# Designed miniproteins, single chains, continued (5), part 108

Each design is a single chain, and the fold is of that chain. pLDDT is the mean over its residues in the fold that is shown.

## One batch from the design tools (miniprotein)

Design m19755
Fold by ESMFold2-Fast:
Structure m19755 (fold): chain A 73 residues (1-73)
Amino acid sequence: SKPASAEEFLNFLVSLGASSGSLTFLGAKITFEIDFAKKEITLSGEGLPEEYLKELEKAAKKKGWTVKSSVKT
């Protein structure tokens, strides 16, 4: 099946209402931190496709958010 879009993934993360957590997405184990006041999401982990990280940054900018990634490919 087709993976979730970057916009859908961002909406999911923000909807959790959590300032931090860990999840598995596209086979990658990802740790996230969300600063709701600054509208910043920090992602760290390994195994996310570089192309998907670019789409996440674009989707975040559409919503007035910033994504910072330390994900190893």
Scores: mean pLDDT 74

Design m19756
Fold by ESMFold2-Fast:
Structure m19756 (fold): chain A 70 residues (1-70)
Amino acid sequence: EKVELDFSQKEFDEYIEELKQKLKEEKDEETRIELEALIKALEKVKNDPSIPVEELSKLAKEIVEELKKK
């Protein structure tokens, strides 16, 4: 079986697309904020390899708090 690092990046792309579709259908404001924050955090991690994966959860929480504030 073939396995490569590209596997993780492809999974990131697919997950981001799924979250974007869910965001369009979501009616609950708090859930929409969480989905939007998670999408933004995943996009940042995907585009900046210097951001460690363990910071993804922290980034998402920070974005959620900022979006809820506004």
Scores: mean pLDDT 72

Design m19757
Fold by ESMFold2-Fast:
Structure m19757 (fold): chain A 93 residues (1-93)
Amino acid sequence: SLVEEKRERVLKMVDGLIDKYASSLPASKQEELREFAREEIERLLAEDPNISVLEILKRVLQKLIEYLKPFLDDPAVAELVKKLEELLKQLEG
């Protein structure tokens, strides 16, 4: 279905972002972020099956940034948040 295609596409995009920008974080933290993103994607698709891949990605990035705010004193987290904010701005135009 179109919903299943959206789920697969956005999960691959998020996994790629974590692999690329969160590689300096402990493996447990990377898995925590993956699980957090998966739960948010499922919540969004359940709430609105017509939501676009782009809109899901934007909302997931916003939620990841908010989730990471308490940990900004960690330089690795600060660099990740900076990259996520740059990506979000590019997606918003």
Scores: mean pLDDT 87

Design m19758
Fold by ESMFold2-Fast:
Structure m19758 (fold): chain A 75 residues (1-75)
Amino acid sequence: MPMTPLSSYGDAPGVSPERAAAHRELVQRVMDILKALEEIYRKQGVELDPDVLGQLSVEAAQLAKQGVTAEDIRK
């Protein structure tokens, strides 16, 4: 039978399974949005400095909270 992971970071004591699952989904959405933004900027010939990447990470988090998806950004 396939083994279920016993624990991972994010499943630490004091974190509910529901909160951990919601956090993982949010993080995945933020990462997908960030990747889409990076792809668009690179295709436009924009050099991605570490400062720009930091700003894009914050922007991706805000967009994810607003319900924006990577698909919306890739349009």
Scores: mean pLDDT 71

Design m19759
Fold by ESMFold2-Fast:
Structure m19759 (fold): chain A 77 residues (1-77)
Amino acid sequence: MEAEVERLAAEVRRLVEEAVAALEAGDAERVAALAERQEELAARAKATLPDEVVQRIVAAAVAAARALEARARAALA
């Protein structure tokens, strides 16, 4: 289980890094595609992992998404 959690966490980190890079480049289409992949990953985690682990992964993904939104607003302001 721990190896699965670490692999899933690594996928989330990669998606966040790619999303930040896409946002810095102004590639809204790529940001949208990456957000869709994050939702799929969260749904998969919820189906296969205990609530405590799922909550931790989902909280990290939500925090990352909110950071992206704040960055987008700052770039447009």
Scores: mean pLDDT 69

Design m19760
Fold by ESMFold2-Fast:
Structure m19760 (fold): chain A 76 residues (1-76)
Amino acid sequence: SEHLNLAMEHAGLAYRSTDVEEAREHAEKAVEHADKTLEEYDGGVGGIARTVAGMAYNYYQVLLQRDEQRRREELE
C-alpha cells in the first residue's frame, strides 16, 4: 500500500506539472512504485498501480509533444 500511495502521488504530481522534465521525473517514479506494488500484490491493486503509472507516462508524452510544438514555433 505504501508503494501504491507513492505511485498515485507521483502520478498526480506529473499531471500537475507544466514542465516536461518535472513530469518525466514524476512519471518515472510512478512507474517504479507501480512495479513494486505489482510485486507485492497478485492483481487488483497492482493492476490499478500500473494503470495509474501508464496514464502518468502518457501525460508526460503529451507535454513532450507540446514542448516540441512550442520549440518549432519559437524558431530563433
Scores: mean pLDDT 79

Design m19761
Fold by ESMFold2-Fast:
Structure m19761 (fold): chain A 60 residues (1-60)
Amino acid sequence: MKVFEKRLGEGVGRVESDGQSFKLTAEGSGEGRKQGEEAMLLAYQEALEYEREERLKALE
């Protein structure tokens, strides 16, 4: 399992990957909720990039 966490201002975004699925979590209140959602999307993008690199390594 791999965990990706990003912080933007008052918000926190987290993505947990087990290789088959992703669990996305965003935390924050008011303006921080929007920032947390954005951080979650950035963490998800990083998780997708990591999975892509792992697949490329498996093809060596």
Scores: mean pLDDT 78

Design m19762
Fold by ESMFold2-Fast:
Structure m19762 (fold): chain A 106 residues (1-106)
Amino acid sequence: MVERVRELGQRALEAVDKAIEAAKKGNYDEAIQYVREALSAAVEMVQALPHPSPGTLEAFRRAVEAALEAIEAAKKGNVDETIKYIQRLKEALRELFREALREAER
C-alpha cells in the first residue's frame, strides 16, 4: 500500500510539473494531457485506499476542481490563468498525497 501511494503521488506531481512547463511554452494540448495524467494518478491513489478519509476525499475534490479550471483556461489559450490553476492543482495534489500516505501507513 505505502509504496503504491508513494509511486502514484510522485507520478501525479511529476505530471503537474510537466504541465506547468508545457503551459509556459504555450503548448496547451500537452499541458492538458499532463493535467489528465496527474488526475488519473490521483484517482488510482484514492482507489488504492480501502476507506478514504474525508480529508483525502476533500483534497481529491479540490484537485479535480483545479484541474477542470486549468483545462478550460488552456482551451482559451490564457497562459497566466492556465499556470495559476495548474499550481492550485499541484497544491491540492500535495495535500492529497500527504493525507493518502497517512492512511496507507496506518
Scores: mean pLDDT 86

Design m19763
Fold by ESMFold2-Fast:
Structure m19763 (fold): chain A 139 residues (1-139)
Amino acid sequence: SPMFEAAEQVEAFALRLEANRDNPEKFRELVYEALKWAYATGMFWAVYAVLASALGVISSIKDPAQRKAALEALRAAVEEFLKEHFDDKDVEILMKSFDEMLAQIEAATSLPREERQRVIEQALQQFMATLSKVYRKKV
């Protein structure tokens, strides 16, 4: 199944992201590479899985400054990726949706772990819904 193949690749990237969570430049490169791979598969599940893995690694970072650096690296990778595949207007819409997702995740930092995970999943699903709508208008 393409979904199982994507899951194996995402697991490998998640381990590499975890190993580099204190190196924002390498974290950015790995996320960008993973997003390019995921998009090339044509499977929105793969894009979701890459972003979910990156957010999962970031949420495990206990140091606030390191967590912020990893979030900024993720944001930079996503923006670079979107600029390569969408026009300026669509990039603006998508980055606004992505920033709203990050704001919801940051606001959830004080919540219990189970509630934080639910907020991350819901926020990511909202971003992915926006990405899907914008993508369908392009094709």
Scores: mean pLDDT 84

Design m19764
Fold by ESMFold2-Fast:
Structure m19764 (fold): chain A 58 residues (1-58)
Amino acid sequence: MDPEKVELGKEIEELIKKIEAHPKGAEYVRDAFEAVVKYKDDLKKAKEELEKLVKSLG
């Protein structure tokens, strides 16, 4: 597997964990999974969408 793709996958997983761990994260978990499913073939885009959700959590 491409090392860059492995790194992006780990970053995505950590972003999902941050959303799940947040007190308001339950409302965003659905959006997080929908973003990952929508952009499963574009991990960079999936990461960007998850970063936006994390930023919105404050």
Scores: mean pLDDT 76

Design m19765
Fold by ESMFold2-Fast:
Structure m19765 (fold): chain A 87 residues (1-87)
Amino acid sequence: MDLETIEADLRKAVDELIEKYGLPEEQRKEVYAHLDRLIAELRETWERVKDLPEREASLVFTAAVLRAIGDLIDHILKLKKKVEEEK
């Protein structure tokens, strides 16, 4: 798995969650900005680990990806709660 594939998968998942939760335009912009920050952090992690043995690099990078997914889900759920509280 490379960073480009992960970025594409994360963007697709974010698009599906935004549609499912019906987030307004302002919250959608916030989610995409947060995603871009997480992708930048994953690029930094990849540059740090790419010279490690393949198994170790894969494990460290996979852990970072799982952490980023958890961060994204938490952020989207907080925005969804805010939208629900404003109704």
Scores: mean pLDDT 78

Design m19766
Fold by ESMFold2-Fast:
Structure m19766 (fold): chain A 104 residues (1-104)
Amino acid sequence: SSMDIKLLVKVLKETVKTLKEILEENSERMAILAQATLGVTEIALAVLKQANGYETPIMAEIRELLNRADARLEEAYKNNDMEEAKRTIEELIKWLEEKIKELE
């Protein structure tokens, strides 16, 4: 069996789209909304892993990056640091867009 790269790319594109909308809204809820978005993406990755029967190295890399971003957003939320929340989301978007290009 082969990993369904098209479904993975679709999941990542939807994640990027939602994160960009969160940045544009620029609300005090930015960190919480971004964390919720990452949670949905991680569930989608878990579903893809189960459907494919295995976790690929790229799926593991994405999961680890999402976990690091979630931890940074949690700290930003606790510290009321909207600037750090924004930086974390911007960095995550850039990384995900580069991974989408590599997978296409």
Scores: mean pLDDT 86

Design m19767
Fold by ESMFold2-Fast:
Structure m19767 (fold): chain A 65 residues (1-65)
Amino acid sequence: GAASAEAARAGALAAGLADSDTGRQVREHAAKTGDGGAIALAAASQDLGAPDATLEQIVAAASRA
């Protein structure tokens, strides 16, 4: 639901993306894809564990999750 998607977005930002260009790109992509996309992006950002992860890498990882 909406609460889960909001938590997922917060999780993605908390994974070290909040202050970066990648963090902004992740937020914009989540807004375009909706709640499911936000959850997938949060999971992917945790799996990558890298502050240098690009939006493309995060989206690709989310597609596998």
Scores: mean pLDDT 55

Design m19768
Fold by ESMFold2-Fast:
Structure m19768 (fold): chain A 113 residues (1-113)
Amino acid sequence: SSKREDLLKAVEALLNEDYDTAIEYLGKIDPRLAKLLEAVINNDIKKYSELLEEDPVDLSEKSVLREAYLVIETVRYIKQNNFKEAEEIIEKVEDEEVKKLLEELLKKAKEKQ
């Protein structure tokens, strides 16, 4: 499967709260993404910051990696109950299918409160 297909499978897993599957598919794109999502799911803000300082994600150069990072940032803001920031991150997503899945994820998160 393509890295884009792996990203779509990861976001679908996130919609089903299947975090282990989401981590696995993000890891197929880049091992850094798996570690970032693990830190987000564990609410380990310190580890998340350390991972980004060690190996920053280039948002200008790698399209699928950029989209995957925005998926992780969306989940991070949702976990913080910061739905406005999550919505702003989703607007930066260029892949229409990924964006639609993230909009559904945000909608489900808002309905749980």
Scores: mean pLDDT 84

Design m19769
Fold by ESMFold2-Fast:
Structure m19769 (fold): chain A 86 residues (1-86)
Amino acid sequence: HMIDKNKKVKPKSPEIQKVLEKRGLKEMDERSVKAAEFILEKYKQGKKSIDADELMKKTGMTKEEIYGIVAELKAAGVIPEDFKIE
């Protein structure tokens, strides 16, 4: 089962919904939502980093796209600026 690259969905997490609201958006790409939710979940578990390769395999996103999602979450204050990608 392949994730539809063009499918847009509403995030479950209120924190990620606020990121979209700040940008005037209601939905984002399903892969981007899965990546953002995964990053937020790891942060809530007390993790200081995510593995980019694991997230690429899980979502089908590129490393560049994952870096973009992390940057957006940092800019929105959802995760700390010192949160790392390995």
Scores: mean pLDDT 76

Design m19770
Fold by ESMFold2-Fast:
Structure m19770 (fold): chain A 59 residues (1-59)
Amino acid sequence: MSLEEELEEQRSLLEGYRAEKERAMTDKDNREQVVAGINKQIELFEEAAKELERMVKKM
């Protein structure tokens, strides 16, 4: 199903960004800038994932 496939893609991307954030938090000098950028990306993907989940649940 196309919506389920898209939702899995979004979740994979979110998981990647979360893992990158966790790694970035280990690096003291770069953590604040990198984490802020990753948080923004996670926020955008979470918004997209919520919309896709809403659509999938209606199916």
Scores: mean pLDDT 72

Design m19771
Fold by ESMFold2-Fast:
Parts: C-alpha cells; sequence; structure tokens
Structure m19771 (fold): chain A 79 residues (1-79)
C-alpha cells in the first residue's frame, strides 16, 4: 500500500514536470495525490484534486489541466 502510494507520487511528479510544471510545485502536488490515495480516494477523486490545484493555484488553463488530470487518473487506475 505505501509502496504503491510512493509509485503514484513518483508518476504524478513525472507527469507534471513533463507538462512544464516546476519541480517544487510538482512534488507538492504529487505529495497531495499520495495523501489522498492513502486516505482511500479513488482515481477520479485524485485526478480532480490535481486538476483543481493546477487551475486554482498555478493558473494552468482548464483544458490543459484536464489533459494532465486524465493522465494522473489512468496512472492511479493501474495501481
Amino acid sequence: MEELAERLADGVRRILVEAGVPEADAERIANAARTLYLAGADPEQIADAVRTILVNHLGVPEERAQEIAERVRALAEEL
């Protein structure tokens, strides 16, 4: 369970950095995703949380944030 949560965090950080999110912000968002996963959140809830942070805190356009969130959801579904 904890190992899968770390794999989710690593994957989310990588997706965000590849999408142009600064590494410090990507790490913070990845840690939020890990915390939600450990709390029993489903892949859709984790993806929605990531999208919300990207739009509200980093000013990422909604369409781009949704594309990133779909990648996060797919990753979480594979765990």
Scores: mean pLDDT 85

Design m19772
Fold by ESMFold2-Fast:
Structure m19772 (fold): chain A 72 residues (1-72)
Amino acid sequence: GSTSVLQLQQLLQEVQAQADALPNPPPAVLAALERAQQELDEVPSSSGNVEIGRRLAVIGDIEEARFLLSKV
C-alpha cells in the first residue's frame, strides 16, 4: 500500500543522495535511479500483478544502483 511506496521512495532518496555526493556520478547509476523513480510513480495507479511487478522493478533498480556505487 501507500506505506510500502513511501519506504521505497525513502530508499530511492538515500541512494540518490549517495550518487549526488560524488563529484561525477556514473551515468549507469543515474539511469537506474531514473528507472526506479519512473516505476515507483506508476505504482499507486497499478493493481494486482502489475503493482507487484512495478515494486519488484523499483527494488531491482535500487539494488543495481547500490551495486554500481559499491564499485566507485
Scores: mean pLDDT 81

Design m19773
Fold by ESMFold2-Fast:
Structure m19773 (fold): chain A 88 residues (1-88)
Amino acid sequence: SWVDQELAAVGADIAAATADLDRFIATLDPSADDVARLRAQLARAEELYRQAQASTDPKEAMQLLIHASATIVGMRMTMLVLRKEKKK
């Protein structure tokens, strides 16, 4: 279904974000507080995704997937800002 396609896309984005975060930590050595914040954002996206998978209402599932995707975008923007600050 359309929801199944979006579940697959958001699931792949969460997996990519996990790998990107691990590489970000390894290469840029961010503060413990920044790592904790980024991991909390990733955990929130994963929880929203799990709720979407469990939902029997396609409208609710889509809303949860939109929130999961927005959380990943926020995490990536935080990583981008931290990368630019380290290069200055």
Scores: mean pLDDT 87

Design m19774
Fold by ESMFold2-Fast:
Structure m19774 (fold): chain A 68 residues (1-68)
Amino acid sequence: EIQSPELFDKEEFIENLLKIPGIGKELAEKIYERFPSKYSLKNATVADLTKIPGIGKELAQAILDTFG
C-alpha cells in the first residue's frame, strides 16, 4: 500500500523478489544489499539495477514493474 516511505524487513524483501521469475535467493540478497528498502527499489532505474551482477535489462524492468 502507498503511504509513507517504509523499509522492508529483509525476509519480506527477499520474498517479494523471489516472486519475480529468474530471481533466486542469492540474487535477491544482492539486490537487498544495494537497495535495502522497498522505497529505494521503487525509485531505482533499470540502469541502477543492471549494475548488480546477474541482472539484465529485462529482469531489472520486471523488478521495477513488481514494486512500481
Scores: mean pLDDT 73

Design m19775
Fold by ESMFold2-Fast:
Structure m19775 (fold): chain A 83 residues (1-83)
Amino acid sequence: SAAELRREAALKATAANILLIAAAQGDRSALEAARENYLEAGDLYVKAGDNEEAARVLREGIARLEALGADASALREKLREIE
C-alpha cells in the first residue's frame, strides 16, 4: 500500500540522517550506508506516488553529503529521473 511505502521511505530517510552523524565523526562505512538509505527512501516515495517527497529527500541528502565533502552523484542522478 502507498501508506506502508511512505512509512518505510520516512524510516529510511531518518536512518540516512542518523548515519550522517556517524559519518561526520569519521565512519566512512556510515557514509556509504547513508547514500544507500537516501536512494531507497527516494525509490519508496516514487513507488508510493509521492514524487514531491522523493525529490525533497534526495535534495536534502545531496546537500548534507556535499556539506561533508562526500560524493552525491548517485542521488543527483536519481533526482534527475523524477524531476
Scores: mean pLDDT 88

Design m19776
Fold by ESMFold2-Fast:
Structure m19776 (fold): chain A 104 residues (1-104)
Amino acid sequence: SMKEEQLKKIDEAVEEVRKSFEEIVKFWKEKYGVKEEDAKKLAEIELAFYEGVAEIEKELIETGDEEAARKRYAELLAESLEKMKEIVETEEFDRALEAAKKVL
């Protein structure tokens, strides 16, 4: 069914993020000049975020509840950004966090 195909594509997307872990680490080091240990922590937070988004998308496919999905996404985004801000401070995270909190 189309639903089974959509669920498979979601799992494949998460697996591609896992495979790109070292590239995410490199991005944080090159873009923000963070130390390798901090870049790895940021990559771990990003991977956890994408895994959480995948669960939200799967629940949305099952329930069709767009409002519940939107609220869960905003909560996950806010939590992830607050964890990332402990490692690297940026005005971009502050703007994204304010946008997420408006949904909550």
Scores: mean pLDDT 84

Design m19777
Fold by ESMFold2-Fast:
Structure m19777 (fold): chain A 61 residues (1-61)
Amino acid sequence: LDEEELEKIIENLEKGLEIAKELKSRTIAMVVIKEAEEILPYLEGEKKERVEEIIKEARSL
């Protein structure tokens, strides 16, 4: 995965998290967590921190 592809994936995860928060949907939150966990091993630095925060927020729903 290149840098641009990773950024687009993270943006989609952030969008999914916002939808889960608005709908208070545990189902959407679980999908976001699963996708985030699948890409986490490929991430470093700030991108990794962003995805870890997405997982944390989704788990709180």
Scores: mean pLDDT 83

Design m19778
Fold by ESMFold2-Fast:
Structure m19778 (fold): chain A 124 residues (1-124)
Amino acid sequence: SLSDIPQSFLDLVERLYEEALQDIRDGTFEKVFNETFKVAVQVLELSEEEVEYILKVWEELKKSGDDEKLALFLVLVREAVHLVLVEEVPVEKAKEFLLSELEKLLAGELTLDKLALRLYELKQ
C-alpha cells in the first residue's frame, strides 16, 4: 500500500514530476522526450507497434493541454529506462511497466502516488 513506501522514495518521485513540469513550462519537454525516447526504444527493445503506440499517446497528451498528464508520461518513459540501466530490472518487466502504466494514464487512472507505489514494488 502507499503507507508502505518510504518518504524518501515519495520525495524522489515528486522531484522527478516537478522536473518534468518545469521542462513543460520552459518549452524544453519535446527535446527531453526525443532524447529519452531514442534511448528507450533501444534499451526496452520496443517493437515497431509499441513505438507507434507510445508516439500516439505522446501526440494525444501534447494536444490535450493537460500538463499534469504530460509530466506523468515523461516520468514514466524516463523511469522505464532507469529501471533497466540503473536498477537492473529485466527489460521485459520494465517494458510491461511502461505499457501498462501508459494505458492507466490515458484512462485517467494514474496518479503520482500510484506511480510511486508501482516503482517501489519493481525496485524491491
Scores: mean pLDDT 87

Design m19779
Fold by ESMFold2-Fast:
Structure m19779 (fold): chain A 99 residues (1-99)
Amino acid sequence: MPSKEVQDRIDAEAARELAKRVEELGDEYGNEDLRDAGELIRRAAEDLERGIPGAGARFSAGMLIAVSAVLDDPEGQKKLNDAVKKSKELREKLLKEAE
């Protein structure tokens, strides 16, 4: 198993990919909550790389804002789910490369 530092770096990189895609979605829809969510997720990635406590809670807060921003928008929900899927695919790829 990779070290905690390597796992945290991989999680941070996946979170940055998610943040970028959530921010791009916020720009596409002109949705401030999606932009704020993307910024919080990016900050969580930075905190995780630095070993700062609360990174997971900050990530969860960003995800909750993103989900809430698209709650009544089925197309936005699909695009947010696609962003999450791409982040997870990057994470799995990086985990395999770290074995």
Scores: mean pLDDT 84

Design m19780
Fold by ESMFold2-Fast:
Structure m19780 (fold): chain A 85 residues (1-85)
Amino acid sequence: MEELRREVRELADEFVELLESTGDLEYEAEAALLQMAVNILIKYGSEEELRLAKEGLERALELAREGDFEGAIRTARESLLEALK
């Protein structure tokens, strides 16, 4: 469980760094919202919720690295909201 929490935090931190590196204020705002959702999941999330978050963040990070920031943000948001159910 601790390892899974660490993995989710590390993936979120990488994604946030990529969004912030663009200099786009909208992406910076999305990064702040993402950090809030991840912090809630790290503190209260189950193993299944953390796995869903990890999978979603991995997909989002790959999209962002390919330059699809809109797709990445949408993927991260949908996965984190699903994990928070």
Scores: mean pLDDT 83

Design m19781
Fold by ESMFold2-Fast:
Structure m19781 (fold): chain A 67 residues (1-67)
Amino acid sequence: VEVSDEDMERLQQAVLLTIIRTRGSIKLSELFAETSWPKSTVYRLVDALLEEGRIEREGDTLRPVER
């Protein structure tokens, strides 16, 4: 049985956002190391967070966005 993709994605995004907020900024390579997730999964989640305006990306560096 498949669980809700939105629920799973929200949980994974929350984990990434928490890491980024805790660090204030983090390199993508560091994020791969911290999460131990496949690079494709991290890229996908980062892209989703960028589209939602929840983080910013500068080269390989990610940082949180406040609203």
Scores: mean pLDDT 76

Design m19782
Fold by ESMFold2-Fast:
Structure m19782 (fold): chain A 105 residues (1-105)
Amino acid sequence: TSQGQQLYQQGQQYYSQGNYDQATDYYNQSSTLFQQSGDQLNSNLALAYSFDSQGQLSSSRGDYISASSSYDSASIYYDNIGDTDSSQRYRDQSRRYRDLYQQQQ
């Protein structure tokens, strides 16, 4: 198991516990190691999870515009790795949170 994979799994554990700050940090570290090793596919996957974690954190704080932006970024990284279903779900989440932001105004 690579160090990048170990950090990714730690990110997953923090995510499952609702600790989105720590999940984001571990996913970003994982992405950096995959990028340094030339593993662009797993780097993009880790970034998708990082932005998902950031979206969850922003949403939990009622920061819907930041949540929308984070989910839009997650959608792009899922699309880059060919996960069209996840990309579409995160585009839909981004639109939903943009609409929630508009309702706050």
Scores: mean pLDDT 90

Design m19783
Fold by ESMFold2-Fast:
Structure m19783 (fold): chain A 90 residues (1-90)
Amino acid sequence: MEHEILREVIEQIKSNPELLAMPEAQKAIAYLREALSLKDPTSEQFRELITEAAKLMAEAYKKSKGESKRIAMENLTKLGEINFKVSKAR
């Protein structure tokens, strides 16, 4: 389930040209892809990768405008929900 949400986040960022042009968003996608490659979504490594991606998306959110800002905020919220759920699973 967490892996499905991460795939959606990656695709939403990729579908927005303004966000995709941001180095922060590109690096966030790289961290999310690495998180998807992990077998255990409750691992500390998974949490660290999602946390780093969320920090980068927060920077992209601050720099974006209009629709791109809304998409960045929505995806930042989804990443926060994943981290909360993973923390509760421990």
Scores: mean pLDDT 79

Design m19784
Fold by ESMFold2-Fast:
Order: C-alpha cells, then structure tokens, then sequence
Structure m19784 (fold): chain A 79 residues (1-79)
C-alpha cells in the first residue's frame, strides 16, 4: 500500500482531484476488489494485485481526470 498509495496521492494532487472525484476513485477500487475477489482488509496488496485492481477500476470510471490518475499510476507501477 505504501508505495502505490504514495503514487496515487501524488497523482491526485498533481491533477487537483476534488473530494467527490477521490470518492469516485475509491468506490471504483472497492468494486474492482470485489470483482477480483481480492480482500484488502485482510492484508496489503502486492504490486501485481494493484495493477489488476487499477485496470478493473479504470473500466468503471467515466470521469476523465480520475481516469488519468489511474492510467498514470498503472504506468508508473509497470515501470
């Protein structure tokens, strides 16, 4: 969580996401976790699990700013 959470916070700040946009992002992540049957409340996610979750979350998002944040984080994780 620390490294990916930090990247997520940096991209949120860089793109000036509102509280509503951050809540949309978190809701998409929670739904992605449910679809993939990954239970974050039981342990920290691995880098590979984060990529899968963020790619599924991206499919659920319609807000362009939120999509850009997720796309940039996925790109940085894959590097």
Amino acid sequence: LDEVGELLQEEIKKNNLSLDEVNELLAAIVEALDKLKIYADKRNLSKEEWIKVLEEALKLLSNEKVKKVVEEVIKKIKE
Scores: mean pLDDT 78

Design m19785
Fold by ESMFold2-Fast:
Structure m19785 (fold): chain A 89 residues (1-89)
Amino acid sequence: SKADELFFEAMRAYNEGDYEKAVELFHELEKLEGGLTIPQLWLLARAYEKLGKKDEAARYYEQAADRFESLGNTGLAEKYRKEAEELKA
């Protein structure tokens, strides 16, 4: 599928250290699917963090935390909220 292709290309860019390209491809995937999975949110947050874009990284870690909380996984929700707080400090 086009979603699988975008994810594969985003992962390739991420693994090659092209974090700006990875961010672009994850945003295309987000628009196509109407959202990202928790692992994809984490990867996007990490890519922003690698680019020094701390506010953007924090927002996506917070989205991952919200998803874990909605699934009843309070421990992982707290972990990702702390990650976001550290980036804003």
Scores: mean pLDDT 88

Design m19786
Fold by ESMFold2-Fast:
Structure m19786 (fold): chain A 144 residues (1-144)
Amino acid sequence: FDARLERAMELLSQAHELSRRAYELAKEEAERYRKLSEQYLKQDEQKGLALQAGASLLEEIAELLRQIHELLSDSLRALREDPQRGWELAKANLAQSSQLMERALSRADALEISATALSEKVKELIDLIRQTHRLISEAQRVLS
């Protein structure tokens, strides 16, 4: 029990930190894409519209990551306060986080498909989302 609890908390702590970093990066890049889209719509309508679509996808990703981060935070708190009661809550929260993560990955894939070139920060964001998804999946396995 103790070794499984320690492993679950380790994975959740890593996922929590990566989801926070991914959220901040998604929010920053969404704001940057929005500003660039406003500028380019006056000079290159096609590029401006593509950046506007990218901004919308990044905003959706940010909101999904915010919800995932809150669920992971609640899971860590529950497991620290009462491991037995917290175990079932963490399982439920991870199942919900997994569903939200699949939605975030779908938006990330749409962003990759629609973009002629992704910024290094957007590539980092996508890698962070993929890493967070793997950690959530491993945590679900440990808690099963």
Scores: mean pLDDT 88

Design m19787
Fold by ESMFold2-Fast:
Formats: sequence, C-alpha cells, structure tokens
Structure m19787 (fold): chain A 98 residues (1-98)
Amino acid sequence: SAAALALSEAKTVEELYEPLKEILISLGLPEDYAEELAEEIVEFVERVGDLSIVSVGLMELLAKIYKESGEKLSPKELLKKALETHPILQPYKDKLKL
C-alpha cells in the first residue's frame, strides 16, 4: 500500500505520523485511537533515535494485542505491552514515557 511504502521510505520522525495512522486504521483500530497511538509511536521513535524499529509487522502486532485485550488498553498501555512481549523491542522499553 501507499502508506506502507511511505513508512519504509520515511527519513524523519515527522514523516512517520500519517503512514502509521493510515496503517493502524487499515488494521481495524478506531481513527481517534490510531491517531493517539501514532503520536505515542512517533514520540517513542524520537527517544530511541532509530526509525527502523517502525514496520508494518510492528503495526500488525499492536493491532493483534489491542484485539486480544478486548480493546481495553490505552495507546500508551498497548505500546508498553508490545515492547514487553516483542523480543526485538525489549531493549527499548525504558524509552517509553507513561
């Protein structure tokens, strides 16, 4: 998709927000929730300093955890849970501001 391509070609943190939001909405998250989650991901990436951690696979993981939790997790709680459960993201869990 155009959003997935835009995500892979992003060179700055500012270029991540719109493609993240579009991908999350396409994966079935409510628009307002996807907007807040995209903001949390952008802030997290800014603290980590590595744009490569953001992938379609990460977005799919976030959507899966959201649905499996009964859609009860806040965007910050969802991102924290993904960081705790995804091995590649565990080194970055201390960069998440809650």
Scores: mean pLDDT 77

